# Designed miniproteins, single chains, continued (2): the designs that were tried, part 58

Each design is a single chain, and the fold is of that chain. pLDDT is the mean over its residues in the fold that is shown.

## One batch from the design tools (miniprotein)

Design m6010
Fold by ESMFold2-Fast:
Structure m6010 (fold): chain A 95 residues (1-95)
Amino acid sequence: MTAYAERHLEEQLEALRRFILEYRDEFAPWLKEEDLPYVLKGFKAILQRTPGKEVKKAMAEYFELLADTTISLKEKYGKLIEILLELGKKLEQEE
């Protein structure tokens, strides 16, 4: 009866937001503060398994990147944020 999934989603979104604000300069110095809502929108879509071609593509790229052992953790986090940002912007365009 409790919205456990909704609370867990909000906690994950807040954790990502805080992590980005604290460590952005180390792994995503190119990320603008005004782009943060799009990164969170993309992450939310993946966590909720939102239907759609763009979400499916972003999920595939996200999991492929997580499995890649050839790149540094810093580069991996930067690329993950880029995937989330691009997804969020595409979802904004589709309404």
Scores: mean pLDDT 76

Design m6011
Fold by ESMFold2-Fast:
Structure m6011 (fold): chain A 87 residues (1-87)
Amino acid sequence: MHMAREEALKEAEEVAERIERKAEQAIEVARATGDQGARHATLVASEILEEARRMAEKLKEFPDVAEELMRRANEAVGRLVDAVNEA
């Protein structure tokens, strides 16, 4: 079943918000726990990218929506990497 563009935008936003929340939580853990937080952040970054890629594949009929989701996922991972390097 092909989804309507409005449904695609809603699904992408829900995934993006969940990804960004996971990144924010992992950043807090990394800042609080140092080396242990770095390992956790690496796992969360992998989960973020996998979830974003799976949703982007579902959204392939709307490449602009898929590209924006991947951009937000990459930015969230970048913030995680920066936080780990500061810890």
Scores: mean pLDDT 81

Design m6012
Fold by ESMFold2-Fast:
Structure m6012 (fold): chain A 85 residues (1-85)
Amino acid sequence: SREQHLEFLAALLEKLIEWMRKTPEVPQDLIEELEEVLEAIKAGTLDEARAAAVFARFAETLATLPEEKQKELEEELLKLGKEVL
């Protein structure tokens, strides 16, 4: 259902934010923007255009990170996927 999808997306964003807070190469303002998106999802006030802009910036930032950091994120996302399935 939509509620289950939003709960999964919120869990995914919480894990991403946790990983980013441990990764010095990630800009603090990007972490704050993703936290705003997470709170908007929880509050039911999500602006899709704003979310898209923040996710685009996240993707651009991820592409500039060292390969080792990209691998760490992949492993964290795989762990989350196994817990939800």
Scores: mean pLDDT 78

Design m6013
Fold by ESMFold2-Fast:
Structure m6013 (fold): chain A 86 residues (1-86)
Amino acid sequence: MEEIKKLLEELLEAIKNKDYEKVLELASEILELVQKEKREDLLELAREIYDLAIEVYTLSQLKKLEEAEEKAKELEKKVEELLEKL
């Protein structure tokens, strides 16, 4: 629980800093921990966060920065939802 919370807070900071490589790394770690801890109640949100992180990273690599920022806002909302469930 505390480890997932720490990673979610780090993910929010990475979004704020537009460090989309770090966003993808942290989203992957969060999904892995949720799966490892068998938190079925969090699994759907963790998958949504991971999928959005992939989209944001991909858009940033394609230099579609405005679209990346829009998807990052969606990601931020999902991260906040997961934090509220902890």
Scores: mean pLDDT 85

Design m6014
Fold by ESMFold2-Fast:
Formats: structure tokens, C-alpha cells, sequence
Structure m6014 (fold): chain A 69 residues (1-69)
């Protein structure tokens, strides 16, 4: 089972999916704009230090989703 993630660009969509897989928990995106922003954050985090920054990026993502409610 794979979470359906759609972003404005395929690149951000792929990075958002990778972040969700690395987080090991289901993250639901309310819209494409949130997914696109998340993909951009994940790209930067994974480029530098994936193990340390993925957890911080996931927390930031969960906060963005909460703020969207």
C-alpha cells in the first residue's frame, strides 16, 4: 500500500513520497500546494543529512498540515 501523493511537479512529488517512506508513518496531504512545499523541503533535507533532517522535516510537514485545518 502506497500513499497517493500529488504535487505541482513530479520532482517535489517524488521527494514528498520519499520523505513519507523514510518517516515510516502515513502522512496525508490536504492539497497539491502542501505536497509541493513538502517536496521542496524534503529535497533540501535529503541532500544534506537525510537521517537527521528527515525527522525535523516530518515534524515541520505535520505542523503545515495541522495549520491547514
Amino acid sequence: MKTEIKAKTKENEEYAKKLVELAGRPIKFPNEEVADGIGSIAKDALEFDPEKYVEEAVERIEQLIADSK
Scores: mean pLDDT 65

Design m6015
Fold by ESMFold2-Fast:
Structure m6015 (fold): chain A 75 residues (1-75)
Amino acid sequence: SHMQQLQQQRQQQIQRTAGKIFGDKVHADFDKYLAMSAAEVKKLVDDSMKEGTNLINKNINDNINNSNLNNLLSS
């Protein structure tokens, strides 16, 4: 179904985006990463997932808002 496909695509986008955010944070301060406790690494993963989710949700909302504006302008 179309909704199932959209949910799957959204989940994949969130995972890829979160993975990139995590990698960027690790690469920005690798020495700090190596000194992290398991709890700090978990927090970094959780924060990266939240940031990835927020970015994808913002992109979806921006696309919806742009579509709504176009519909108003075309009416």
Scores: mean pLDDT 77

Design m6016
Fold by ESMFold2-Fast:
Structure m6016 (fold): chain A 55 residues (1-55)
Amino acid sequence: NSILSDDQRQALADTFRDLFREEAQATGKLLSEEDIEREALAAVDDFDAGIRAAT
């Protein structure tokens, strides 16, 4: 059972995307928008799985 709404998942994905962009800029990494989006979505899924495991 997922406790995250679609709106919450989207907001979290947007947050991770921004964080990954900032990290890439700080470390000099070159990441495509596709790579950032993929990693952000994976991070949201991991977060949701962690919440379910903790319940």
Scores: mean pLDDT 76

Design m6017
Fold by ESMFold2-Fast:
Structure m6017 (fold): chain A 81 residues (1-81)
Amino acid sequence: SASDPERFELDVEVALALIYAAIAKKILSKTDNPEVKEEAQKVIDAVNEAVTAYENGDFDRARAAIERAKEEMKRLDELLK
């Protein structure tokens, strides 16, 4: 709930991770570069793991998967420069 700052922060981070997945899916649909495809898929996979863990109440796994999604998004951004 909003009165629990750690849970509220996790709820926000899950919502942001879903935006990362949407961005990665759009990039994946437009690119012919195999390195970009691989990195976009890693973002999608990490977000799927985060959402699944979150829905199952495994908040430690969800946080770890969100951090991986953030790192994979940074790598994806570097590949697009």
Scores: mean pLDDT 85

Design m6018
Fold by ESMFold2-Fast:
Structure m6018 (fold): chain A 62 residues (1-62)
Amino acid sequence: GREEVLELLKSLGLSDRGAEAAVDNLLTGSAAEQALILELLRRDAGASDEQLARIRELVAGL
């Protein structure tokens, strides 16, 4: 659910506000905007491919 995505994003070093903004953009954004957020998490937050796959799975279930 949403809380699990927020906790995962915060585990990557995002603030509470940053995690909420990222979740909102992943839920409401275009496919291109969603892809950009995931790429930024990979490059800037050091998210693994497994963590990114988990975020995609959790968001798709919301």
Scores: mean pLDDT 82

Design m6019
Fold by ESMFold2-Fast:
Structure m6019 (fold): chain A 51 residues (1-51)
Amino acid sequence: MLYVKTRYFALIEKVGDKYVLRTDGTAYDENGNEVPNGSEVDPNTRIVFVD
């Protein structure tokens, strides 16, 4: 049986003086809160899970 693993990405990109989350999936922070794609985030925000 062929096993295929799809990976999602999450990264924080600096755009001007702002930090914006870029993700292809659903990203969650250290507190388990969903962080939507394109959200302005604190540079200390840590993404721990992407589904």
Scores: mean pLDDT 70

Design m6020
Fold by ESMFold2-Fast:
Structure m6020 (fold): chain A 97 residues (1-97)
Amino acid sequence: MSPKEKELEKLYEQLKEELKSIASVAGALKKVKPDEEVKKTAAEQIKEVADSLGIPVSDEDIEKTARAIVENADDDEKLEKLAEEFARKMVQQQIES
């Protein structure tokens, strides 16, 4: 694997773990806050993570990711798959840009 591919793989792994962490927080917040408030918090956290990693992500993709995380916050298996899918999509956009 080239050095560039290793950097992208590391970025993907880091983003996936951050998205899983955001999902865990969203699951806890759903017990005390309305879904709309939780979605907004998740979207802000996703944007902060993407910005910190230097990954350009559209507001539309952030909203879709936040919505999917909040809707599936009680399903660990679905959250794992969603985190993997969204992390891969965001990293792929970095390659295509």
Scores: mean pLDDT 77

Design m6021
Fold by ESMFold2-Fast:
Structure m6021 (fold): chain A 97 residues (1-97)
Amino acid sequence: SEEAIAAYNTGNELFNQRKYLEAIEAYRRALELDPNFAKAHFNLGVALKEIANYEEALKEYREAERLYEAAGDLNGAAAARNEIGNVHVTLLGLAGE
């Protein structure tokens, strides 16, 4: 929907300003309007990772991967898998300390 895209764009602007909590709220609003918005799931994952909410970031990246694969967006799916790998490396480093 147009309103979902507007909320997503607001989230991107807030993210670029490093207002991560407000960006998360905007992305969640986009997903309330369009639950299958793959880009919003991906960017929500990125914002959650910035505030060290790694488990929720993984859930959002996995949903983005699923939606990108269903749409045949192989580049989007690969980007989501890469971010999942990066979060796992981060969690492994945190567990080792």
Scores: mean pLDDT 91

Design m6022
Fold by ESMFold2-Fast:
Structure m6022 (fold): chain A 88 residues (1-88)
Amino acid sequence: SPEVRAKLREAAALLEEAYRLSKDPRAQDLLASVLAAVRRFIREDRVPSEDAVATLEQLLAEAKKHASPEVQALLDETAALLREVAAA
């Protein structure tokens, strides 16, 4: 749906900002993986399954451990958008 695609694009933009602001290589590697996955769903016009979103949320939670408070806020917003996509 257009609404799901808009949320995925918003999540990708937040992840790109989080990646740019991140200074810890561990956070950067995890965020790059999540961003690549979100971009693939957008490119292939696919809706991520609940299991796929749960996996991405686990990677975001791991990245959050190595992130500044500013980056943590972006990751929390990203996780919320991904949950809304799974619920649609």
Scores: mean pLDDT 88

Design m6023
Fold by ESMFold2-Fast:
Structure m6023 (fold): chain A 111 residues (1-111)
Amino acid sequence: SEYEKIKEEAEKIASEEKDVGKQVMKYLRTATRKAYELAKENPLVDLEPKIIEYALAYHLIEASHDPAALQEQLALLDGWIAQAEAAGDDELVEKLRFMKRLLESQLALLA
């Protein structure tokens, strides 16, 4: 499982941090970033649901203050929404649309 590989790699990287709060954040940032990288390079239908959820969490955790980076994240979400609609996954479509609204709101706050 790609999800289990991401989890094991992130746990190993995070274990190098001795502060519990920093270890948790290092795990979350590493695991969600790796899931996001897989989601950029692979069709949505080939990804495990947990990887999709972790990739979506990456957008929230990284809270970009760069409008250009945020626009790139929005473009990726539009692609994922189209793939989910084509697959007939209404639950995933609603989750992706909700995430898009959150990122659009964040972008508006930067204006």
Scores: mean pLDDT 79

Design m6024
Fold by ESMFold2-Fast:
Structure m6024 (fold): chain A 95 residues (1-95)
Amino acid sequence: TVVLTPEQTQQLLESVMDVVMDFIVWGTNDERKAANDVLKKIEDALRQGLSGSQIAQTLLDYTTEKAKTSTNPNYKKAYQTVADTIQQQLQQVQS
């Protein structure tokens, strides 16, 4: 179980947003669709008032499942890159 401070939550969200925006600006049409789907999930989590740890876990679970179940390689790449980014940030928090 990982508990995120406000600073760690901001760093995680900034890292995820950097990846998402990179796909929106420079990605394929399908990578852009996946990135916009992730943006919507971030907006939904924030609207629900989830904690940083809950946002991180919800996004990780969602993007991991989407990467696993998608048959489109561009969708897999976009979702997996987001999932890997979240995992990397969470590992940096865990001593």
Scores: mean pLDDT 86

Design m6025
Fold by ESMFold2-Fast:
Structure m6025 (fold): chain A 84 residues (1-84)
Amino acid sequence: KVKALQVLEEVRLKGDPRYPHLAKFLYTKSQGKNAGLDELKEKAREELKKAGLTDEEVDFLFDSLKYVGKGELSDKTIELAEKL
């Protein structure tokens, strides 16, 4: 649980380059778009599991993402998302 939230903050606020698909998922969701979210979520799950998160921690991370406002993402996170 704590590790999942820490990773989410590193992606949202610092644009951690280990999680480009999670960054793209957050950016797409912040734009109010739904196209490709399921594919991005699946690829983000692979990135998070490579970083040592369990499936339960990944599920908790996504369950915490009820809403993502445009102002909640750092410039580095947006740049990382746009490179995909």
Scores: mean pLDDT 77

Design m6026
Fold by ESMFold2-Fast:
Structure m6026 (fold): chain A 95 residues (1-95)
Amino acid sequence: RMVELLTLIPGISEELARKLVEAGINSIQDLIDSLNNPELFEELGLSRKTIRNITAVILYLKYDLSAEELSTILGLSEKTAKAIVEAAEKIKKLS
């Protein structure tokens, strides 16, 4: 289920994942397409850090960026970038 997949992303609680699904993010493609509507994340009350983490997952899924590339582009720590890649790989396999 998308709620369970979204909770794999650092900074997303089960409650926040449910709000994202209710807002129309019901597939990996919907998650990727959400980058075209940045106001959605702000309206749902997501922190800048959580929005950054979601963006990192989408960039990995869409462009296969490495943890090092995500760290450089988005200013993530190595630990956060690795956690993002692990989350995105699990999402990709379970979707």
Scores: mean pLDDT 80

Design m6027
Fold by ESMFold2-Fast:
Structure m6027 (fold): chain A 71 residues (1-71)
Amino acid sequence: GDAEKGKKLYEELHVDMVGKNGSGLGPDITKIDDEKLKEMLQNGVPGTSHPALGLSDEEAEDVVAYIKTLK
């Protein structure tokens, strides 16, 4: 993944409205496995307020790369 592209997608999709204060995206997402985080971003999390973002595999991997820089 490309963290620069991931940052732009993260901001453009307003994912920050759900988790920018560490309270919307659930537990510390930097600790989630890359594959699981990618699945959560693409398909959402059933029973939660995390939406399916409709990302391609490449776009989801870019967003995961960005999130991992936030550690």
Scores: mean pLDDT 63

Design m6028
Fold by ESMFold2-Fast:
Structure m6028 (fold): chain A 73 residues (1-73)
Amino acid sequence: AKITPEKLALDYLLKQNYDEAVKNLEKVQDFNQFKSDAKNLSTLIKHPALQKRLVKLSQAQSKEEAIQILQQS
């Protein structure tokens, strides 16, 4: 499978590495795909705090808002 910035941003978020998650989020080209993946991932993970953050990311209106959501940690 191809590793994309969209997938890396979510992978680093799950590892609670917010600096690398932000770095990869800035490289995201398909923001709608990122939001779709975040929403789907929020239904699959067993971590309540990360689930809430993934839901917020899926509702973000821009990449800038999504970066701010990650920086709120």
Scores: mean pLDDT 82

Design m6029
Fold by ESMFold2-Fast:
Structure m6029 (fold): chain A 102 residues (1-102)
Amino acid sequence: SSMVQELLSEEFRERRVRLGPELAAIIEQVAPGNVHTVEEVIQALGAYAVRQGLLGEGENSDIVDVSGTPLGRLLGVDEFHVSDIPLVIQRLIEKGLLEFIE
């Protein structure tokens, strides 16, 4: 979709966001503070998945299992593919878990 293409643009990835308290409590485990770029949030989600052992093995190495995690509860999903990270960012925005700043 056009929205996914925009979410993958360099300009969009350089935009700054403020994390809501629920998301900040997750992201601060890998990236301190509550103000980041979109790219830093994407990288922090990846680092969180690695730190928590959420990545699948073999044929499932592209799947992040967030079932029973605080992140899964915030997103309302049990798993997602790493290629769906733009949709994860969209979901966080739609839920008001992060907001754009300047």
Scores: mean pLDDT 79

Design m6030
Fold by ESMFold2-Fast:
Structure m6030 (fold): chain A 107 residues (1-107)
Amino acid sequence: SEVFKELERFYKEVQEKIDKAEKGEEIYSKLDLPDLRMSPEQLTYAQRKIVDLLNKAIKKGLKKVYLEIRDGDGNSVSGTYEDGKVTTVTRGEANGLPTQVGEWDDS
């Protein structure tokens, strides 16, 4: 799957950025797939990978991280880490997946 290949590449690129980052740094990374459509399963996979990356960024002591993946059909997954708080948003109305907001707080 071309979508899966692009998602894995994005995951590896962001993971390398996190691995090379120093405490207090910020990361901002986006993947646009304008000619592709993510299935509900691929959106779930993307959300899990974003959460994994954000958790690694927390462990590294990064200050702020923003990650976004979107396709040409209005589907997207985004994740934000700032000040000990993780928020993820999945939009997948075009493929029957309901809009979801997940939040993780270390307090």
Scores: mean pLDDT 77

Design m6031
Fold by ESMFold2-Fast:
Structure m6031 (fold): chain A 62 residues (1-62)
Amino acid sequence: SEEIAKLLEVLEILKEDPSDFDKIRTILGMEDVSNPTLLKQLLVAADFYEIDDLKELLLALL
């Protein structure tokens, strides 16, 4: 799944640098979204696809 592949790439980016939201926005095509909105949308997606590692990491950033 393209969506799952993108979320796994986001997980690797956040593991390396949890502040690199510009890179995440580029991968997701969400260039005009604020960091809090991006975090919330990623959390919903991580929960939906059951990517527990990403969900845990995103909750730590709230």
Scores: mean pLDDT 82

Design m6032
Fold by ESMFold2-Fast:
Structure m6032 (fold): chain A 80 residues (1-80)
Amino acid sequence: PVPARLLELREFEDGDKLHIVAVLELPGGQRRVVHTELDLKTGEVTTHEFVFDAAGNLLSHTVTKEKMTKEEVLERVRAL
């Protein structure tokens, strides 16, 4: 696996949505930002993954949509 170091982890609720934002440092000074949004009413999860180079340029942005429980979302975030 690519070595990563967790720099920041934020968890907060806004209305019926749970937000979890993780910022990871990758080799060469790259940053990966994972923003997970769980709709607490529907169980829909939208995950945004951003990768930036050491200069702050966006290299990739992926969006994944799934259905998960709050517990499953928290387990996935802990695996980062």
Scores: mean pLDDT 80

Design m6033
Fold by ESMFold2-Fast:
Structure m6033 (fold): chain A 81 residues (1-81)
Amino acid sequence: SNEELVAEYKEELTRRATELAKEAYAKGDFESYKEVQRVLTRYLSRLDRLRAERASREEIERVYREGMEELEKVEKRIREI
C-alpha cells in the first residue's frame, strides 16, 4: 500500500541521514550535520503530507527520490577535503 511505501521511504531516508549526520559530526562539519537534519525533517514532512492526502505512488516515489538526491548533495560536501 502507499501507506507502507511511505513508511519504508521514511525509514530509508532516516537511515541514510543518520549515517551522514554521524560522519559529519565525527569530522566536526557541524554545518553539514545541521543541513542533514533540515533535509530529513523537510522530506519526512512532505511524505507524511502525501500519505494524508492519499497521493499517487508516483508522487510518493518522486518526493523520496528528491530527498535522496538532496542527501547525496550533502554527502558530497561532507566528503570534500
Scores: mean pLDDT 89

Design m6034
Fold by ESMFold2-Fast:
Structure m6034 (fold): chain A 98 residues (1-98)
Amino acid sequence: NPLEQQIEAAISKWFREMKERGGMDAKEVALEVAERLGLDTEPIRAAKTSEELHDALVDALVAAGLLDPEEAAELREDRSLTLAILRALESHLRRQLA
């Protein structure tokens, strides 16, 4: 799907530019996304490792109904923070369009 690929490319470029500017790390990006989606930021803020950060974000998405438990299991296996954020933004867009 060309539209989905363009969205993914734009978000990936944004993440790279944020990291390169030194003003926003992976945790700060996850917090910004969580705030935009209206998620509970406390578990994300409390995360001390990339694994805890990933799990906190996925759990918050499930709690908000933006992610199915089956999708959450797949994201926990993949361990990609970028993929988890992409799924969050896709789910948010679908919810806005529904």
Scores: mean pLDDT 71

Design m6035
Fold by ESMFold2-Fast:
Structure m6035 (fold): chain A 88 residues (1-88)
Amino acid sequence: MKPKFVIDSDGTVIEVSEGAKAKGLKVGDRIKKVYVNGKEVPFSELKVALAKDPSKKIDVEIEFENGVKVKGKAYLDEQGNLVVEIIE
């Protein structure tokens, strides 16, 4: 099973898998920056893009306020939360 984590509408981590914990993530961690195809984008812009194409997973790099950086594939769940599957 791929390591994953879930981020709420405010950019806060609300769920982490054991593999995501091993990468240094924990519940309560906050997004600092989001990158799509190497370009920094607002978190709100990523959510709008995912909402337009619900079948689409977007490659992202996320930097957290604690300095942790992860790369993954992002999509929205049925509650509108951002799910990220970590790919390395």
Scores: mean pLDDT 82

Design m6036
Fold by ESMFold2-Fast:
Structure m6036 (fold): chain A 74 residues (1-74)
Amino acid sequence: METRVRLGEPLKVEESVDANGNIVKVTTRELTVETLDAATGEVVETRRYRLTITETIDTATGTVTLEVELEPLP
């Protein structure tokens, strides 16, 4: 079996500054995972997820923390 992953365009991008002065970026995308038949190249299964990526940039150290959340879509 082969798997193909497709990222949609950003549905939402939010930037804020937290109480500690860190930059917080939240990006929401739709993630589509397709399972393909290797012999025919046909899509045999499709799964959709809402992908939320939270980036926290510590402005004092330059450290970036990533949090990733996947929510299954019906």
Scores: mean pLDDT 79

Design m6037
Fold by ESMFold2-Fast:
Structure m6037 (fold): chain A 77 residues (1-77)
Amino acid sequence: SLEEEANSKEFELQVKSIMPELIAYMQEKGVPLEKMEEAIKYAEEEIKKAFKEGKINSKEEMVEKGKEAVEEWLKKL
C-alpha cells in the first residue's frame, strides 16, 4: 500500500540519517577499518529487523538498537 511504501521510505531515510553517528560509535569502539562495511551492514539489518518486528519506532530507538548491534557484532569477533 502507499502507506506501507511511505513508512518504508521514511524508515530508510531515518536509518541513513543516523548512520554517521553509528559509524562514529564503531570507530570509538575500535572496529577495524577492513571490517567497517560488515559492521555497518550488520547494524542496519538488525535495525530493520527490529523495526519490522515493531520493537522500535523512533530515530532515538534506532540509534540505541544500532549501538547494541555493534556491541553484539564485536563480541563475535
Scores: mean pLDDT 79

Design m6038
Fold by ESMFold2-Fast:
Structure m6038 (fold): chain A 62 residues (1-62)
Amino acid sequence: SASKQRLLRAIALILRGIGLMFDGEYLLRHGKTQAQKDKGQALIAEGQKLIAEGKALIDAVG
Protein backbone atom coordinates (compact mmCIF):
# COMPACT_ATOMS: atom_id res chain seq x y z
CA SER A 1 0.00 0.00 0.00
CA ALA A 2 1.02 3.63 -0.44
CA SER A 3 1.01 4.12 3.37
CA LYS A 4 3.33 1.12 3.87
CA GLN A 5 5.70 2.35 1.12
CA ARG A 6 5.75 5.85 2.72
CA LEU A 7 6.52 4.36 6.16
CA LEU A 8 9.36 2.21 4.76
CA ARG A 9 10.78 5.27 2.93
CA ALA A 10 10.54 7.27 6.18
CA ILE A 11 12.42 4.56 8.13
CA ALA A 12 15.11 4.38 5.40
CA LEU A 13 15.60 8.18 5.51
CA ILE A 14 15.88 8.18 9.32
CA LEU A 15 18.40 5.29 9.30
CA ARG A 16 20.51 6.99 6.58
CA GLY A 17 20.37 10.25 8.55
CA ILE A 18 21.54 8.52 11.75
CA GLY A 19 24.42 6.91 9.82
CA LEU A 20 25.51 10.27 8.37
CA MET A 21 25.43 11.87 11.83
CA PHE A 22 27.67 9.11 13.26
CA ASP A 23 30.09 9.47 10.31
CA GLY A 24 30.08 13.25 10.82
CA GLU A 25 30.75 12.99 14.57
CA TYR A 26 33.62 10.56 13.87
CA LEU A 27 35.22 13.08 11.46
CA LEU A 28 34.80 15.92 13.98
CA ARG A 29 36.39 13.87 16.81
CA HIS A 30 39.20 12.21 14.78
CA GLY A 31 39.67 14.53 11.78
CA LYS A 32 43.21 15.94 11.53
CA THR A 33 42.48 18.64 8.92
CA GLN A 34 39.99 21.52 8.73
CA ALA A 35 38.61 19.98 5.51
CA GLN A 36 37.79 16.73 7.38
CA LYS A 37 36.09 18.69 10.19
CA ASP A 38 34.09 20.73 7.64
CA LYS A 39 32.97 17.46 6.00
CA GLY A 40 31.96 16.17 9.44
CA GLN A 41 29.75 19.22 10.04
CA ALA A 42 28.21 18.89 6.54
CA LEU A 43 27.40 15.20 7.18
CA ILE A 44 25.73 16.02 10.52
CA ALA A 45 23.62 18.75 8.86
CA GLU A 46 22.56 16.41 6.02
CA GLY A 47 21.79 13.64 8.54
CA GLN A 48 19.57 15.97 10.58
CA LYS A 49 17.77 17.02 7.36
CA LEU A 50 17.09 13.37 6.37
CA ILE A 51 15.78 12.54 9.88
CA ALA A 52 13.44 15.56 9.71
CA GLU A 53 12.19 14.48 6.25
CA GLY A 54 11.58 10.93 7.55
CA LYS A 55 9.67 12.23 10.58
CA ALA A 56 7.50 14.39 8.30
CA LEU A 57 6.66 11.30 6.19
CA ILE A 58 5.66 9.35 9.35
CA ASP A 59 3.36 12.24 10.38
CA ALA A 60 1.78 12.10 6.88
CA VAL A 61 1.12 8.32 7.29
CA GLY A 62 -0.46 8.64 10.79
Scores: mean pLDDT 87

Design m6039
Fold by ESMFold2-Fast:
Structure m6039 (fold): chain A 72 residues (1-72)
Amino acid sequence: SRAEQLARFRELREELEALVDELIAAGASVEEINAAIDAELARRLAEIDDPALRAALTSHAAALKAEAEARL
């Protein structure tokens, strides 16, 4: 259902945010963080078939890259 996909989308979004925070805390470079976000986005998109939610997750990943670059 869409409600189940929305719940999974929120979980995947939170997991991406946690990954970025962990990498920053570990002293990862912007290049390493960007590569990790791209790899995780590819894996996570396989779990969502709604095209609007897939687009939203892709946009969120791009925003996380910009935020990580600004924080470093």
Scores: mean pLDDT 81

Design m6040
Fold by ESMFold2-Fast:
Structure m6040 (fold): chain A 82 residues (1-82)
Amino acid sequence: PPPPPVQDVTFDFSFDPKASEEQRQQYLDELIQQIRDIAARDPHRRRVHVRFEGFSQEQVNRLVETLKEEGYDITSLETTLV
């Protein structure tokens, strides 16, 4: 029999375009830590749908790298870059 369906985890990240570079960097660091904390608490949820709004390509790449390092399978990736 097929395994039971696993619910995809949805990450919806939006950034204030008026925030300073220092605030953007702090927020990115906080998101990276949150991803790691979630992965540590729920090792069975490995499929993720991710949406980014107001992020740079560099910031998106950093978050995607973190998700992959923590063992997440990115089923969908939507980006609205600045």
Scores: mean pLDDT 72

Design m6041
Fold by ESMFold2-Fast:
Structure m6041 (fold): chain A 94 residues (1-94)
Amino acid sequence: EVEELLRKADEHFRKAIEAAKAGDVEKAKEYLLEAYRALQEAKLLAPDDERVTQAIERFKGEAKALLKHYGGEEAAKEFEEEAAKLEAELEAEA
């Protein structure tokens, strides 16, 4: 299940890159949020799994860089705000 969530996150991140390159920053942001949701679900399932912790930290850096490059600082900031809300929501449901 953790491996499946990590694979799902990778798949969505790849789709986000494709959307960003096509000029669809909003769709890229949506895919990045889906990837982050999968990573946070993996963290809830396996909170001490180093693979999950490393994947989340790497994802945050890469997602911010991607959105900043294709959508500017505003797009990156909006994603960070939505990601924080998603994380809080999932933690409240746990």
Scores: mean pLDDT 83

Design m6042
Fold by ESMFold2-Fast:
Structure m6042 (fold): chain A 97 residues (1-97)
Amino acid sequence: MEEEKKLLEKWKEAQEKLVEAVSVVEGRELDYKEAGEIITREVSAFLEANPEALARIEAFLSTLKTLEEQIDVLTKVAEIMKEEKLSPAEAMVKLVE
């Protein structure tokens, strides 16, 4: 069947899981826009305070060659956030350790 449709479905599922993870961490239901704004704010603030983490994350992201690999990373970040009650940036740092 169409590979592009499967990839798009996986990407949507990863985004939904990320929104759910942010909602769990914040303790309230968030829509996609609200979750995105929180992620952007928290990631920006964390990386500005931790430039060594930014360098590590950038190095790791540079190894991702396909959208499927990027989707897998988003899913793992969401899972770490839910399990350990971490911010998106803290979850990403834990993933690259």
Scores: mean pLDDT 76

Design m6043
Fold by ESMFold2-Fast:
Structure m6043 (fold): chain A 87 residues (1-87)
Amino acid sequence: MEEEKKKLLQEAKRLALEALRLVSEVSGVPQEEVFKKLEEAAKLIYEATGSKEPLEALEKFKKNPGPETLLETVELIVKLAEEALAS
């Protein structure tokens, strides 16, 4: 696996988990900060793997913001990053 690809995957996972943590542990976080972190993570997954699924999940989350769509987006990014890191 390319070192650059590993860095993209690790950063994507970090950003997705940070977005989840901000919503869960910090009051008063602007929704735009959560969207920015997830968008960056989704773009990193696309750059590293070619998968558009996180970007599609993010669009669904933006249209219907809630705990369920947030968790689906974060879980997908983490899953794809871990699967790519394992291969």
Scores: mean pLDDT 81

